Designed miniproteins, single chains. Designs and how they scored, part 80

Each design is a single chain, and the fold is of that chain. pLDDT is the mean over its residues in the fold that is shown.

## One batch from the design tools (miniprotein)

Design m2778
Fold by ESMFold2-Fast:
Structure m2778 (fold): chain A 113 residues (1-113)
Amino acid sequence: SELEKIAEELKEALDAFLAQARAIAEASGNEEVIERVEALEDLTEYYLERLEYAVKNKDVEAAIEVVESIRDLYRRFAAQVAPLLSPEQAAALQAAVDALNAQLEEYIEKIKA
């Protein structure tokens, strides 16, 4: 199904972002940033479970709501950790979040189509 394919691509994009965020957090040496990445990983798992449920039920509206919630979560995460990072690390994280958010917006439009 098209919705299942989009969900799989979204999971891969989130996994790639989380790996990059984890690397930045570890390089920062800041325990608060590391803890915030762990919290983001846990909450991402929760939203992916909700997405899987929406996909199984062919609930397009619920799938869109989950993707929008993930987008808002990741935007808030970036804003919260940026002040705790070096300017170079903050710029790298913001670029990654901007790229991910662009992909999430494309997934929302594909789900709506």
Scores: mean pLDDT 88

Design m2779
Fold by ESMFold2-Fast:
Structure m2779 (fold): chain A 94 residues (1-94)
Amino acid sequence: AEDEEVIEKAVNKYLPKAKEIAENNTLSEEEKKALVAELTKKVIEEALKNIENPVLKELLEKRLELIEMEMAGAPQSEIEAFKEEVTKLYEEKL
């Protein structure tokens, strides 16, 4: 419950900026994707400051690593493999 509120607060802090990016018709889809990735990273970093549940913390750290890989231009096959690992972690620990 407490950790859910931390995540919701972090999301709501950046939600208006995400909407501005989505509605900006001067940006390409690739530019929007990059900006949303940066914003999602900020949401996760904000949540991580206050998350106490070690399972949720590990999941958020893995999600942050995934975003860093995507921003660094890692091969799509590596990104997909990492996504599958994160999904399995979520299913096994929650």
Scores: mean pLDDT 76

Design m2780
Fold by ESMFold2-Fast:
Structure m2780 (fold): chain A 66 residues (1-66)
Amino acid sequence: DEKKKEAIIEALKKLGVPEEEAEKIAEGTLNLIKAGMPVEDAAAMAASSLPEELREKAKEAIVKVL
């Protein structure tokens, strides 16, 4: 869903994540969910590419959007 992808990107950009990285994380999260992974686990795995200080905030933001 393109709307979900854009919502994740916007939420991550508000946390200071660059747009290109936010797009990769959004795509990764949605692909993992489509593969049957729970939303919280998918968000955590996709956000693991971010600096440690942002990982938990990014995971929470993604889960709240989805």
Scores: mean pLDDT 82

Design m2781
Fold by ESMFold2-Fast:
Structure m2781 (fold): chain A 91 residues (1-91)
Amino acid sequence: MLEELLKKAEELLEKAKKSTSLEEAKKQAIEIAELAKKAALSDERLSVEESTGYVLRAIGLEIDARRSTSIEEAIKQAEEALELLREIVEK
């Protein structure tokens, strides 16, 4: 399941990079951050402290994605959200 979330997030990042509008890029970045949050909440290997830390980081990335003022900024948030998800999956 976690590997499926990672694959979906990688596909969303590629969509973000091909986005021609800020709104499209933001949508992909937000969806990747939501996938990272879901991974953190569902992963029974994580302690309460680890899960809480990952959830807060994912929420921060979602907020940053929503506040992005350029496609480049939104793509950067998408990349950071994917790296957070990779960190969770590879733990």
Scores: mean pLDDT 83

Design m2782
Fold by ESMFold2-Fast:
Structure m2782 (fold): chain A 65 residues (1-65)
Amino acid sequence: KIEEIVKEAEKKGKYLSREEAIELLLSYGFDEKTAERIVTLAMLYERDHRISPEALRKALEEVLK
């Protein structure tokens, strides 16, 4: 449920910490390796390597193909 995860991320502010993003993904049933992969990919979508909810959405869509 990508929309629910992104909505929860938006509640945390404009950017999430790496720890916040991993904890969020684990709470939705992703395993640790998959959560780390999603977070790393999300950081690569932003020029400053910060985790925005939009970057997290793009990473989730890519990993869950």
Scores: mean pLDDT 81

Design m2783
Fold by ESMFold2-Fast:
Structure m2783 (fold): chain A 67 residues (1-67)
Amino acid sequence: MKLSSEEVAKLVAVYLDYVATEIEHLLNGESEEKAREKARQRAKEYADEILTDEEVKNLFLELLEKV
């Protein structure tokens, strides 16, 4: 995998948004399972919006399925 500095920055942004989303839902009193599901859904949507490299996008989506 070859990552440009822009794709690395976008990937970091998506990952931070994912973590923040899960924490937000947990702090709002949602169950761990529900918070994680909501975070995964949001991360997939956000990745599809901003990640332009197909290889980077696919690898990120694979990592989300494993977590």
Scores: mean pLDDT 75

Design m2784
Fold by ESMFold2-Fast:
Structure m2784 (fold): chain A 71 residues (1-71)
Amino acid sequence: MERLAEAYANGMAVAAEQGDLDSAYEFARKALEVPGGREAIDRAAARHPEVADTIRSLYEKAEAELQAEKA
């Protein structure tokens, strides 16, 4: 569901811009649990270059933690 993924990715970017890293991380985790979440996060990072590094770091952390839960 692309709309939900985009909403979470956008929420992550907004939270990161506001310095709310806890909320940004939660949005990253939720985005990765829905179809198209990874692609939505990539698009959000491209649209928000000012927080792109923060978005990528939180995305990688969320992905690693999700992968650990599946192992």
Scores: mean pLDDT 79

Design m2785
Fold by ESMFold2-Fast:
Structure m2785 (fold): chain A 70 residues (1-70)
Amino acid sequence: MVKEYETVDEAINDGDISAILLPKDVDQSLIDKVKKAGLTPILDDGSLKEGDEVDLTINGLKVDKVGLIK
């Protein structure tokens, strides 16, 4: 499931997600911040929106909740 946030910090503080969808051209510093928070950064191609279902396995963990930054 995709959940929308205004900022990466809001997504991290919510604690309801395991991965964050980021624009393909996002700054490396933001990717590093997501990794440091224990979340998986995923580069978004713009195809996913709030409420969409995802079923991913990352590092042996099932990821069904991802954050999307507006």
Scores: mean pLDDT 71

Design m2786
Fold by ESMFold2-Fast:
Structure m2786 (fold): chain A 64 residues (1-64)
Amino acid sequence: MEKTITATGFGGTAEQARALAERGAREKARELGLEIVDEEVEVSSEPTPGGTLYTATVTMRARA
């Protein structure tokens, strides 16, 4: 009954990357008819030729 939902977001800022990852995970939970019971977020950054790339990974625990 409990399921782990993971989503990744990328952006030019940590906020953008995080927002996209959170939205993706929440949309998956809704599609599956699950309630979110826990959330973890990791954010990392990399220098690129165009600036800095931020990557956010959101892991949610969800249940029916």
Scores: mean pLDDT 81

Design m2787
Fold by ESMFold2-Fast:
Structure m2787 (fold): chain A 92 residues (1-92)
Amino acid sequence: GYLTLTVTMTSATTLTVAVSGTVEGTFTIELYKDGKLIDSATVKVGESATFTGIVVGEEYTIKVYDAKTGKLVGTATFTPEVGATYTFILPV
């Protein structure tokens, strides 16, 4: 199966991560900057998490974990731009 992350800059400082896919489950989304965990959220497939305090033009990394097993599902790296959307497909 596959998990799809849709990462959207919904404002100049706000990022929304929507989780969809062919699987069901609950996932922990961790947001990193400069190798440091800055925020996290736990979401079910079909839900989204919103992160604030985002700096446009700086690189961020998202790590996705299966909340049931604690296993890393995948990693996505991006540089936010105002109004941009990034799509990542992760095998699960």
Scores: mean pLDDT 88

Design m2788
Fold by ESMFold2-Fast:
Structure m2788 (fold): chain A 94 residues (1-94)
Amino acid sequence: SSSDLERLIASIEAVIAEMEAMLAADPDDPRVARQARGLALLVLKEALEHAKSLGDEEAAKRLEEIIRDMLSRELSIAEAIARVREVLKILKET
């Protein structure tokens, strides 16, 4: 629903703000980078379940591709933030 999407978008924007704070405080800490990657993966999985619940196969496919990319390599905090911003873009296009 529109209300569910609005809540999801607000939640994702809050996570981006948290990750930006992590980047500002500890940009080169590998533990912080792993925490940021974990937050990004949680956001991606929530967005994927939302897309699937709506039957949006194209959005679901795009989100699954981003999850696969993230699982295949290490990410900096900035790279994790970029992935979450891509998710936000996909959801706003849905």
Scores: mean pLDDT 82

Design m2789
Fold by ESMFold2-Fast:
Structure m2789 (fold): chain A 79 residues (1-79)
Amino acid sequence: MIADTPPLRRDMSEEEYREFSIEQAERTLKRAEKEGNKRVAEAARRQLEAARKGDFEEERQEGLRLVGEEIRWIGDQIE
């Protein structure tokens, strides 16, 4: 039953989010590997694995860890 929104976008939002998260994690992983950033690469791999499992809670937590590692890496470069 349709609930006030176009079903195409709302019904596909979880799958689209999953695909988007996989692409983002893959891009981050490739960049980190090229730059030799092992910590960021490991965090990106964990997020990618969580996204592939379809575990959106774990994927969100690993995504936050990835952002934290990127912030730390940038901080280390500035300091």
Scores: mean pLDDT 68

Design m2790
Fold by ESMFold2-Fast:
Structure m2790 (fold): chain A 70 residues (1-70)
Amino acid sequence: SASLIAQQRRLMIEAFRIVADGGDAGWREAVAAGLTPEQRREAILRGVEEGGAQAMKFIKEQDAQLQALE
């Protein structure tokens, strides 16, 4: 149903927000590895971009299925 699709979309957006925030572990690893915070942020953002592209594809497929219904 449309309500279930909307709920799934909201949960996916929240999941991406959590990943994008990196958490404390991400920043600690960046320091330990000798990477600058900027370099680590770029790597995290790139990962989110790639993961986000897959999620956007999934959402588009769901939207297409929903729009195919009367």
Scores: mean pLDDT 56

Design m2791
Fold by ESMFold2-Fast:
Structure m2791 (fold): chain A 71 residues (1-71)
Amino acid sequence: SSELKKIEEEAERLKKIAEQDNEKMREALEKDKRLSPEVQRELAEGVGESFKAMIDAIKKLSLANLAKKAA
């Protein structure tokens, strides 16, 4: 029980960090005046997609661990 809660809390913590870092990275890319608006948009989208995939993977692993110990 305590181990499951620890895994879930750690996954949630990492998810929050990833979300905050993704926002900061997108803001930095949008402020880089050396890049064209089209390039800035494409890079920001790519960063967002990569972080969302990582968050989804963390969530999936957490749910799989919960299901395994519930069985």
Scores: mean pLDDT 65

Design m2792
Fold by ESMFold2-Fast:
Structure m2792 (fold): chain A 64 residues (1-64)
Amino acid sequence: MVPSLEEAKARIREYAKSLGLEELSDEALEVAAEVYRSKLEQGLPEEIALAEAVKEAFRYRRRK
Protein backbone atom coordinates (compact mmCIF):
# COMPACT_ATOMS: atom_id res chain seq x y z
CA MET A 1 0.00 0.00 0.00
CA VAL A 2 1.22 3.48 -0.88
CA PRO A 3 2.12 5.57 2.23
CA SER A 4 0.03 8.60 3.23
CA LEU A 5 1.18 12.08 2.17
CA GLU A 6 2.39 12.80 5.73
CA GLU A 7 4.29 9.48 5.94
CA ALA A 8 5.90 10.18 2.55
CA LYS A 9 6.97 13.68 3.67
CA ALA A 10 8.54 12.27 6.86
CA ARG A 11 10.41 9.55 4.93
CA ILE A 12 11.74 12.03 2.33
CA ARG A 13 12.89 14.45 5.06
CA GLU A 14 14.75 11.60 6.81
CA TYR A 15 16.32 10.44 3.53
CA ALA A 16 17.46 13.97 2.57
CA LYS A 17 19.05 14.45 6.02
CA SER A 18 20.86 11.09 5.68
CA LEU A 19 22.45 12.44 2.46
CA GLY A 20 23.53 15.68 4.19
CA LEU A 21 21.12 17.74 2.08
CA GLU A 22 19.63 21.08 3.10
CA GLU A 23 16.22 21.00 4.81
CA LEU A 24 13.35 21.11 2.30
CA SER A 25 10.47 23.60 2.51
CA ASP A 26 6.93 22.31 3.12
CA GLU A 27 6.06 23.04 -0.53
CA ALA A 28 9.09 21.13 -1.82
CA LEU A 29 8.30 18.23 0.55
CA GLU A 30 4.72 18.08 -0.75
CA VAL A 31 5.93 17.93 -4.38
CA ALA A 32 8.50 15.29 -3.41
CA ALA A 33 5.86 13.27 -1.50
CA GLU A 34 3.61 13.22 -4.59
CA VAL A 35 6.51 11.98 -6.76
CA TYR A 36 7.51 9.37 -4.15
CA ARG A 37 3.97 7.98 -3.90
CA SER A 38 3.58 7.98 -7.71
CA LYS A 39 6.85 6.07 -8.19
CA LEU A 40 5.85 3.49 -5.55
CA GLU A 41 2.49 3.02 -7.33
CA GLN A 42 4.50 2.33 -10.52
CA GLY A 43 6.29 -0.51 -8.67
CA LEU A 44 9.68 1.16 -8.30
CA PRO A 45 11.88 0.21 -5.31
CA GLU A 46 11.73 2.60 -2.34
CA GLU A 47 15.38 3.69 -2.81
CA ILE A 48 14.71 4.72 -6.43
CA ALA A 49 11.41 6.41 -5.51
CA LEU A 50 13.15 8.40 -2.74
CA ALA A 51 15.99 9.46 -5.07
CA GLU A 52 13.53 10.64 -7.75
CA ALA A 53 11.42 12.47 -5.13
CA VAL A 54 14.41 14.38 -3.71
CA LYS A 55 15.56 15.19 -7.28
CA GLU A 56 12.12 16.65 -8.10
CA ALA A 57 12.08 18.69 -4.85
CA PHE A 58 15.33 20.40 -5.91
CA ARG A 59 13.94 20.99 -9.42
CA TYR A 60 10.92 22.67 -7.78
CA ARG A 61 13.26 25.00 -5.84
CA ARG A 62 15.00 25.99 -9.12
CA ARG A 63 11.64 26.71 -10.81
CA LYS A 64 10.66 29.02 -7.94
Scores: mean pLDDT 76

Design m2793
Fold by ESMFold2-Fast:
Structure m2793 (fold): chain A 80 residues (1-80)
Amino acid sequence: KLTAEELYELGKEFYEKGDYLAATGYYFKAAQLDPSNALYKANALRAYGEYLKSLGLHEEAEKLYKEADEIAKKYGIEEA
């Protein structure tokens, strides 16, 4: 079984490759396994925003970036 941390690392690998949809899936799975870790949720929203931006859905992407930024600010996450 993959841990939340292992799922997060997989999400990061796909994000770095530009596969934002796959990255989103792995980050959300990590967040589901460890909902106390706000970093996983914030990165899932950022990855999904990048995916929507790639489809030309810029307004929807901006909303997700703002939600991720609010989570990061609330939980003191500066290095996500």
Scores: mean pLDDT 83

Design m2794
Fold by ESMFold2-Fast:
Structure m2794 (fold): chain A 55 residues (1-55)
Amino acid sequence: SRVDEVLAEVLALKEEARANPSRGEELEAQIRRLLSTLSPEEFSAFVDRLAAELA
């Protein structure tokens, strides 16, 4: 699903930020841009799933 795709991409970008901290700000901006492509319903589902993964 789109939510699963975005979740995987966000986790990959977070991993890249850990591997290359000097690019942390631009990678965080990329994450924010990626999240902006989601519909309101998809974004809500993404937030719920991410919260569950981080619990």
Scores: mean pLDDT 81

Design m2795
Fold by ESMFold2-Fast:
Structure m2795 (fold): chain A 85 residues (1-85)
Amino acid sequence: MLSNEEIEKLVDKVIERLKGEVDAFIDKLAAGTLTPEDERALLRRFIREIYRVAKEENIPITFDDILRALNVLTERILAEVEARK
């Protein structure tokens, strides 16, 4: 199981790799135009990219690590939406 610091570093790295998709998601969320399809697309790409980064860095990922990463992603997105007000 990864530490909280390792999860945060992993999430921040994945957000940087998915910057265009994350920025578009945040813009739609802030504008109130977000669809369930947008949510599914971001979650699918985020999980895929976590596995890709973990493979590149030889990090063993557990299901709990994925759940914690999703929580951190949510916190980062909400903070960015708040910052854009």
Scores: mean pLDDT 84

Design m2796
Fold by ESMFold2-Fast:
Structure m2796 (fold): chain A 86 residues (1-86)
Amino acid sequence: SLEERAERLREVALRLIEEGRLDDAEKTVYVAVQTLVDAGRVELARELLEEVSAAIRERLSPEQAARFDRAVAALLAQVDAQVAAR
């Protein structure tokens, strides 16, 4: 199911964070969020993005966190624009 796929992607992203592979975790979340939004599961996409983003942010320096927060904000704006277009 879509829910099972989202949970697997969440597990993969969190594992990548534990391994210090933050860029790969970001890419995994991006793909998961786009897949969920395309399927109309916008709230699940936002929940996944918020959870994984919080975990990544805890491992970043202040300078890295600022860059990351801008990327997350851009993705959320893209999600909102896609929802508004449908």
Scores: mean pLDDT 79

Design m2797
Fold by ESMFold2-Fast:
Structure m2797 (fold): chain A 72 residues (1-72)
Amino acid sequence: MSEEEKIKEATELAERGAKRLVEAGLLSEEQAKEVIKRAKEKAREMAKKGYSLEEIKEEVQRILLEALAKSL
């Protein structure tokens, strides 16, 4: 899997997660945009460093959970 494929998969996971949190009323649309941006930047960094897709997805999930925790 290429770095670009890892970043795409991680970004799609972040977008789906953020959308669900917005629909649940737990994040604003602006908070969702920041979470997606942060997740994408982290995915790019991790992919460049040779992390697996699984490790990158775990980090994206952690970023989503941190955003949720800060909203509570």
Scores: mean pLDDT 83

Design m2798
Fold by ESMFold2-Fast:
Structure m2798 (fold): chain A 98 residues (1-98)
Amino acid sequence: KIEETIKKILEIGEETGLLKTAEAYIALQYAARGDMEKAREYAKRAGLPEEILERARRAAELSRAGLPLDPADLAALEAFAEELAEDLEKLAEAVRKR
């Protein structure tokens, strides 16, 4: 399921010129799942800092445990998400049309 979704996102990212945004999104999804090997691979392609991957992994772990998130991690992840928001919206729209 997730491999099919990743392939579709990468194909559309390449077609729309949003490949790095697609790769960053995929890196964060793998980090949230604890798959740091794949997360780092996609992050390197996207030019995404490893620090953001570690913050995403930690936030996801705390959230699953029902614990409060680190405010510094939350602030950094929110700022990063805001920076990608417009390109992520364009990517999502392209995915929905195909």
Scores: mean pLDDT 78

Design m2799
Fold by ESMFold2-Fast:
Structure m2799 (fold): chain A 71 residues (1-71)
Amino acid sequence: IAEDVQKAQKLVDAMSAHPDLVTPQQKDDAQQLLNNLQKTTDPNSKDYTLDMMRMIGLDTEYAISQRQAQQ
């Protein structure tokens, strides 16, 4: 959990540093994900699993946006 919180924080920081690569909604979604992960106490919970799946989705979307900006 702590490592996943750090990963989510880095994603939020990266999106905030590159507002041209993300929508305001994507930044809000990433911030909300970070807040949810900080409140999660059980790594085997369904809520934690759903949050991790959401993080993978947001991370993937951000990576695609970075690649498109470089092309």
Scores: mean pLDDT 74

Design m2800
Fold by ESMFold2-Fast:
Structure m2800 (fold): chain A 61 residues (1-61)
Amino acid sequence: GSLDLAAFEGKTVREVLKAAAESFGVPEDQLVALRGGREIPREELDKTLFDQAAGYSVRLR
């Protein structure tokens, strides 16, 4: 499936990962969120707000 990333503006990166996990059909712990090519630690996922302009990406671990 595809994600509507505009719907996640101002949501936590954790919420984006959950939606990506559902879309990819994989557990959330198999996904990593990156900003500018650097992994966002799991303990920071609830503290980091999604911003489309910030260059986030989601990858399989």
Scores: mean pLDDT 73

Design m2801
Fold by ESMFold2-Fast:
Structure m2801 (fold): chain A 60 residues (1-60)
Amino acid sequence: MSEKELLERLLIHELGRENYEKIKSRLDLSEQEQIDLIKELVPSLTDRQARGIIEVLKSL
C-alpha cells in the first residue's frame, strides 16, 4: 500500500466515506468554503484541522 493510499484510508476513517467523497469533489471551492463544508459535515473539527485535511487531499 502506498503512502497516499494510507493517508486516504485514514481520512475516510476520520471523516467517513460519504463525507470524504463530498469534500474531495469540492476542491474547486475557495479554502474558506472548503473549511466551512468540512465543519458542516464534521462539526467537532477546528479550522486548523479542516485546513490540514484540505492540504492532505490536495497532496493526493
Scores: mean pLDDT 78

Design m2802
Fold by ESMFold2-Fast:
Structure m2802 (fold): chain A 87 residues (1-87)
Amino acid sequence: SKEESLKKAREHLKKSREYLKKGDIEKSEEHYKKAVEELSKIDEFGTGITEGMALIIVGVGLIAGESREEALERAIDYIEEYLKELE
């Protein structure tokens, strides 16, 4: 479901942030890519990407110059707020 994909994406983003804080850039990047993969599944349900999911996807492509920790924090917060609305 859309909710399950969002929950999986959130968990991968949290793991990405944890590995980044530990200095494990390789594992941080691996989990970030898994989060993006989960978010991409939502588009396949025939529902347009929400503004927040578009922000996360754009973040993957365009925020190469922003702190990765800040980008991950923002993405996690956005997914958590979106999940609250679905409850």
Scores: mean pLDDT 68

Design m2803
Fold by ESMFold2-Fast:
Structure m2803 (fold): chain A 89 residues (1-89)
Amino acid sequence: KKEELIREAERYMALAKEKAEELLKAAESGSYSVDEMKDLYSELLGYARKAVELAEEAGEELGKEMTEEASKLMAQAEEAVAKVEKLAK
């Protein structure tokens, strides 16, 4: 059952990374609105939080690793959203 938690945590982290890639690409293209970027960020947060939650249930070490990965993804996404907000002015 621990292996199931690990697999689910990895799955949600993969989804979070996918949303982060979409956010970064959107920021580069300038084609997304600030609201669209915030919606993508909200989805990223949901997936990242679920991955961390499942990882923490699986074990302390995996929880720490997933928390660090989630923090990096959130920082990248926040910077991308801020860049689009700056361009919208």
Scores: mean pLDDT 82

Design m2804
Fold by ESMFold2-Fast:
Structure m2804 (fold): chain A 54 residues (1-54)
Amino acid sequence: DIRQQILQSVGQTIRLIGESVDEKDPEKSQKYIEQAQQLLDDSAQQAQKQLQLS
């Protein structure tokens, strides 16, 4: 179910943001933010396709 997959991805994104906040290296911290953004973008694309193919 795409809705459950989106919720799981949101949870993972929140964890990545948490890692970014805890990371003392600003370069590594930014990498976590970029990974979180990519995960959200991928989830949004999957949701869009699922809604259009419904």
Scores: mean pLDDT 76

Design m2805
Fold by ESMFold2-Fast:
Structure m2805 (fold): chain A 101 residues (1-101)
Amino acid sequence: MAEEEMERAFSELKKTYDELKKLADAVIANPADRELWRKFSLAYEEYVKKANEALLLFSRIAREGDEELRKKANEYIQEIEKIMKEVDDLVAKVLATRAAA
């Protein structure tokens, strides 16, 4: 159950990240399109929601799980930290594009 729950949460987060990346590319290619900016904002909100849900789950398992589950949870936390850094870079690039447009 706990391992399956972690796999599902991470998969959902990864899906929101992939969608956000596609929308970031679309916004950068067409920065005058207000609809793309709206879609990007909504995708970012969904990403934040899924990232928070995943981090809360993994933090709980890292505290309360057995040795193997704690190890797995900490590995997922490290992977989320990488995704968060990539998202920060994407957001910075998107905002710079908006400022130039």
Scores: mean pLDDT 85

Design m2806
Fold by ESMFold2-Fast:
Structure m2806 (fold): chain A 107 residues (1-107)
Amino acid sequence: QVQLSGPSTVAEGETATLTLTASQPIDGAVWLRQNSDGSWEAVAATDGSSGGPFAGRATVSIDPSKNTATLTLSGVTPEDSGTYRVVAASGDRAYWSQPVTLTVTPA
């Protein structure tokens, strides 16, 4: 089982952290954000990739001692608000988190 958690509200210019917790070791993970058409776009992954408006601002780290993986979004903007989810790989199986909503408030 995998669970995604993070702050529901972060002020503009701050750092937002979304943490994936798993009951098993995480081999890799991709953080996704929902587009207005309902499709999911890659934000950042454990392979070091990041995309779109998140390029250079989004980083991912794995803590194998805690079976956690953390997305860090630096210098958040109101446009970073939205629904996020993770797909995580463990062994030969993929696990999908429930979505979480992040709201970035102008500060």
Scores: mean pLDDT 78

Design m2807
Fold by ESMFold2-Fast:
Structure m2807 (fold): chain A 77 residues (1-77)
Amino acid sequence: MKELLEKIVEYLEKMLEASRDPETAEAAVRKYTDEAIKLAKEAGLPEEFIQLIKDAGRNVEAARKALEYARELLEKA
């Protein structure tokens, strides 16, 4: 569980970082979002969290909320 949460946080952080580069943002954000969703499903994480990750690919506010949620889960793990 903890390892999966750490990897999800890593992908969400890379996604937010990639979103700052307009030349590569779309492809990189999509890649990291898809990887985070796969890990969240594998870990059996709440549907609410999985939906936040899906929304993260569409807007920065949702991406920030998904990262905050993932970090909170990791702190409680």
Scores: mean pLDDT 76

Design m2808
Fold by ESMFold2-Fast:
Structure m2808 (fold): chain A 86 residues (1-86)
Amino acid sequence: SKEIEELEKEVKKAIEEIVELLGGDEKTKKLLEKVLETALNSPLPKKEALKDFLELLKEIKKNIKEVLKKEEEGTARAPLRTIKVV
């Protein structure tokens, strides 16, 4: 459906934006693509799975931006090694 196609495009765009924020790490891209594949194979309807995954990616992106901003302020040094569910 058109709505599912739009959600898939938004999810892929969010993944690309996260990867770019993390310096274009191919391993991070593959990890996020695998998470997307897992979400699409969930027992939830694809539309709900994609919406939930998109919200999760938006939250991850927000958290990454907050960490990067703190690094600019000289307070954070730890690399982003693990994507948090919160």
Scores: mean pLDDT 71

Design m2809
Fold by ESMFold2-Fast:
Structure m2809 (fold): chain A 69 residues (1-69)
Amino acid sequence: MIEIKNSPSALAEAMKAALAAGEQVLIRYSGPKTGTDLAIELAKRLGAEVVSREVKGDEETVDILTPSP
């Protein structure tokens, strides 16, 4: 599992790297809801699936599964 906190650019790089390597990776992204909403949109554009969402106050954690090779 790759853990990324409040960095949509790091999420994009991790997902692109997994796709280029032909590997399925679980990525845990956490941050404010506005950041997680952007992360989910980015994940969907790259063909990934949102497998879980958890809200705790103003923070949200989302688990994103990259496409199967």
Scores: mean pLDDT 79

Design m2810
Fold by ESMFold2-Fast:
Structure m2810 (fold): chain A 60 residues (1-60)
Amino acid sequence: MDELEKEKEEATKKMFEANRKYQELKAQKGPQSDIEEALNEMTEYAKKQVEVERKIRALK
């Protein structure tokens, strides 16, 4: 359970980093693949926060 809690916190940090990278890549007209990956990571980490917490509670 505690490991999942920490995973949630790490996901938050990575989401912030992905957002920053996404913004920089867009501004610099970087590779589209990298831009899309950063965007997808932001979305996935946001969902993961909710999912992980829910899984912890479901499992107990």
Scores: mean pLDDT 74

Design m2811
Fold by ESMFold2-Fast:
Structure m2811 (fold): chain A 71 residues (1-71)
Amino acid sequence: TQDALHQATADALYRSLVERGDRLIREGRGDDALRYLREAVDQAREAGDELSTRAAERALRDTERRVKELS
């Protein structure tokens, strides 16, 4: 169904964003990770896709928590 495809796309976006954020954090680039995730949230909002926006916002929140845990 279209709804299942849309959700799968949003889930894939979340995984992609978190994976890149985690990689940047492991490289000691936590500030770059947060900038990248904030840009992704802005892009999703501009695109007007609510599922992708929520996925990007969740990825940002999870990345912010990880940066704090490692500080």
Scores: mean pLDDT 86

Design m2812
Fold by ESMFold2-Fast:
Structure m2812 (fold): chain A 66 residues (1-66)
Amino acid sequence: SSEEEIARLKKEQLDLSVEIGLLEIKLATSTPTDPEYASWSRELVEKKAQLQEVNQRIVELGGQIL
């Protein structure tokens, strides 16, 4: 059960890492005056927090985050 949960969390970790990378590219290639900039900035903060929680849960279940 822990192995299955770790596998699911690792998929979530990968998905979040990809989304974070894409948001960082969007922000790096945009300006603060772009209508979506504030939204992308908020989403980046939220997804980074989600990734932190996922990583913590993986460790709690005996998995590794690297």
Scores: mean pLDDT 87

Design m2813
Fold by ESMFold2-Fast:
Structure m2813 (fold): chain A 118 residues (1-118)
Amino acid sequence: LPELNEAQKEAVKYVEELAKKLVTEEGIDEEVAKVAEGVVKSLIALSKEPFSKEELERLFLGFAGIELTGEAVVLKSEEALELVKKADELINSNPEEALKLLKEANKIIKEKRKELGE
């Protein structure tokens, strides 16, 4: 990978701070946050133009939603799937509400995993 410019380094730092906040303050699973962080960092490295903080947040939520969709499918949780689908529709217009829906989906996934002894 080419060496990152200053704008790319700042974007990477912001994404790392977002991942930490979502795990420690918002209760998103560390595995979900790591997947989203890795994908967004790759996009930053490949980007011809710098992403805004708002764009980085939307990208992070989108990829976290994709990971949660996979878990909901494996666990056959229609409730979690519907929440993730609704969150995806809101990411551009209301990212705060999208995050609330992703947190609810993540909680349902965690509870269902515990009920199944996983």
Scores: mean pLDDT 85

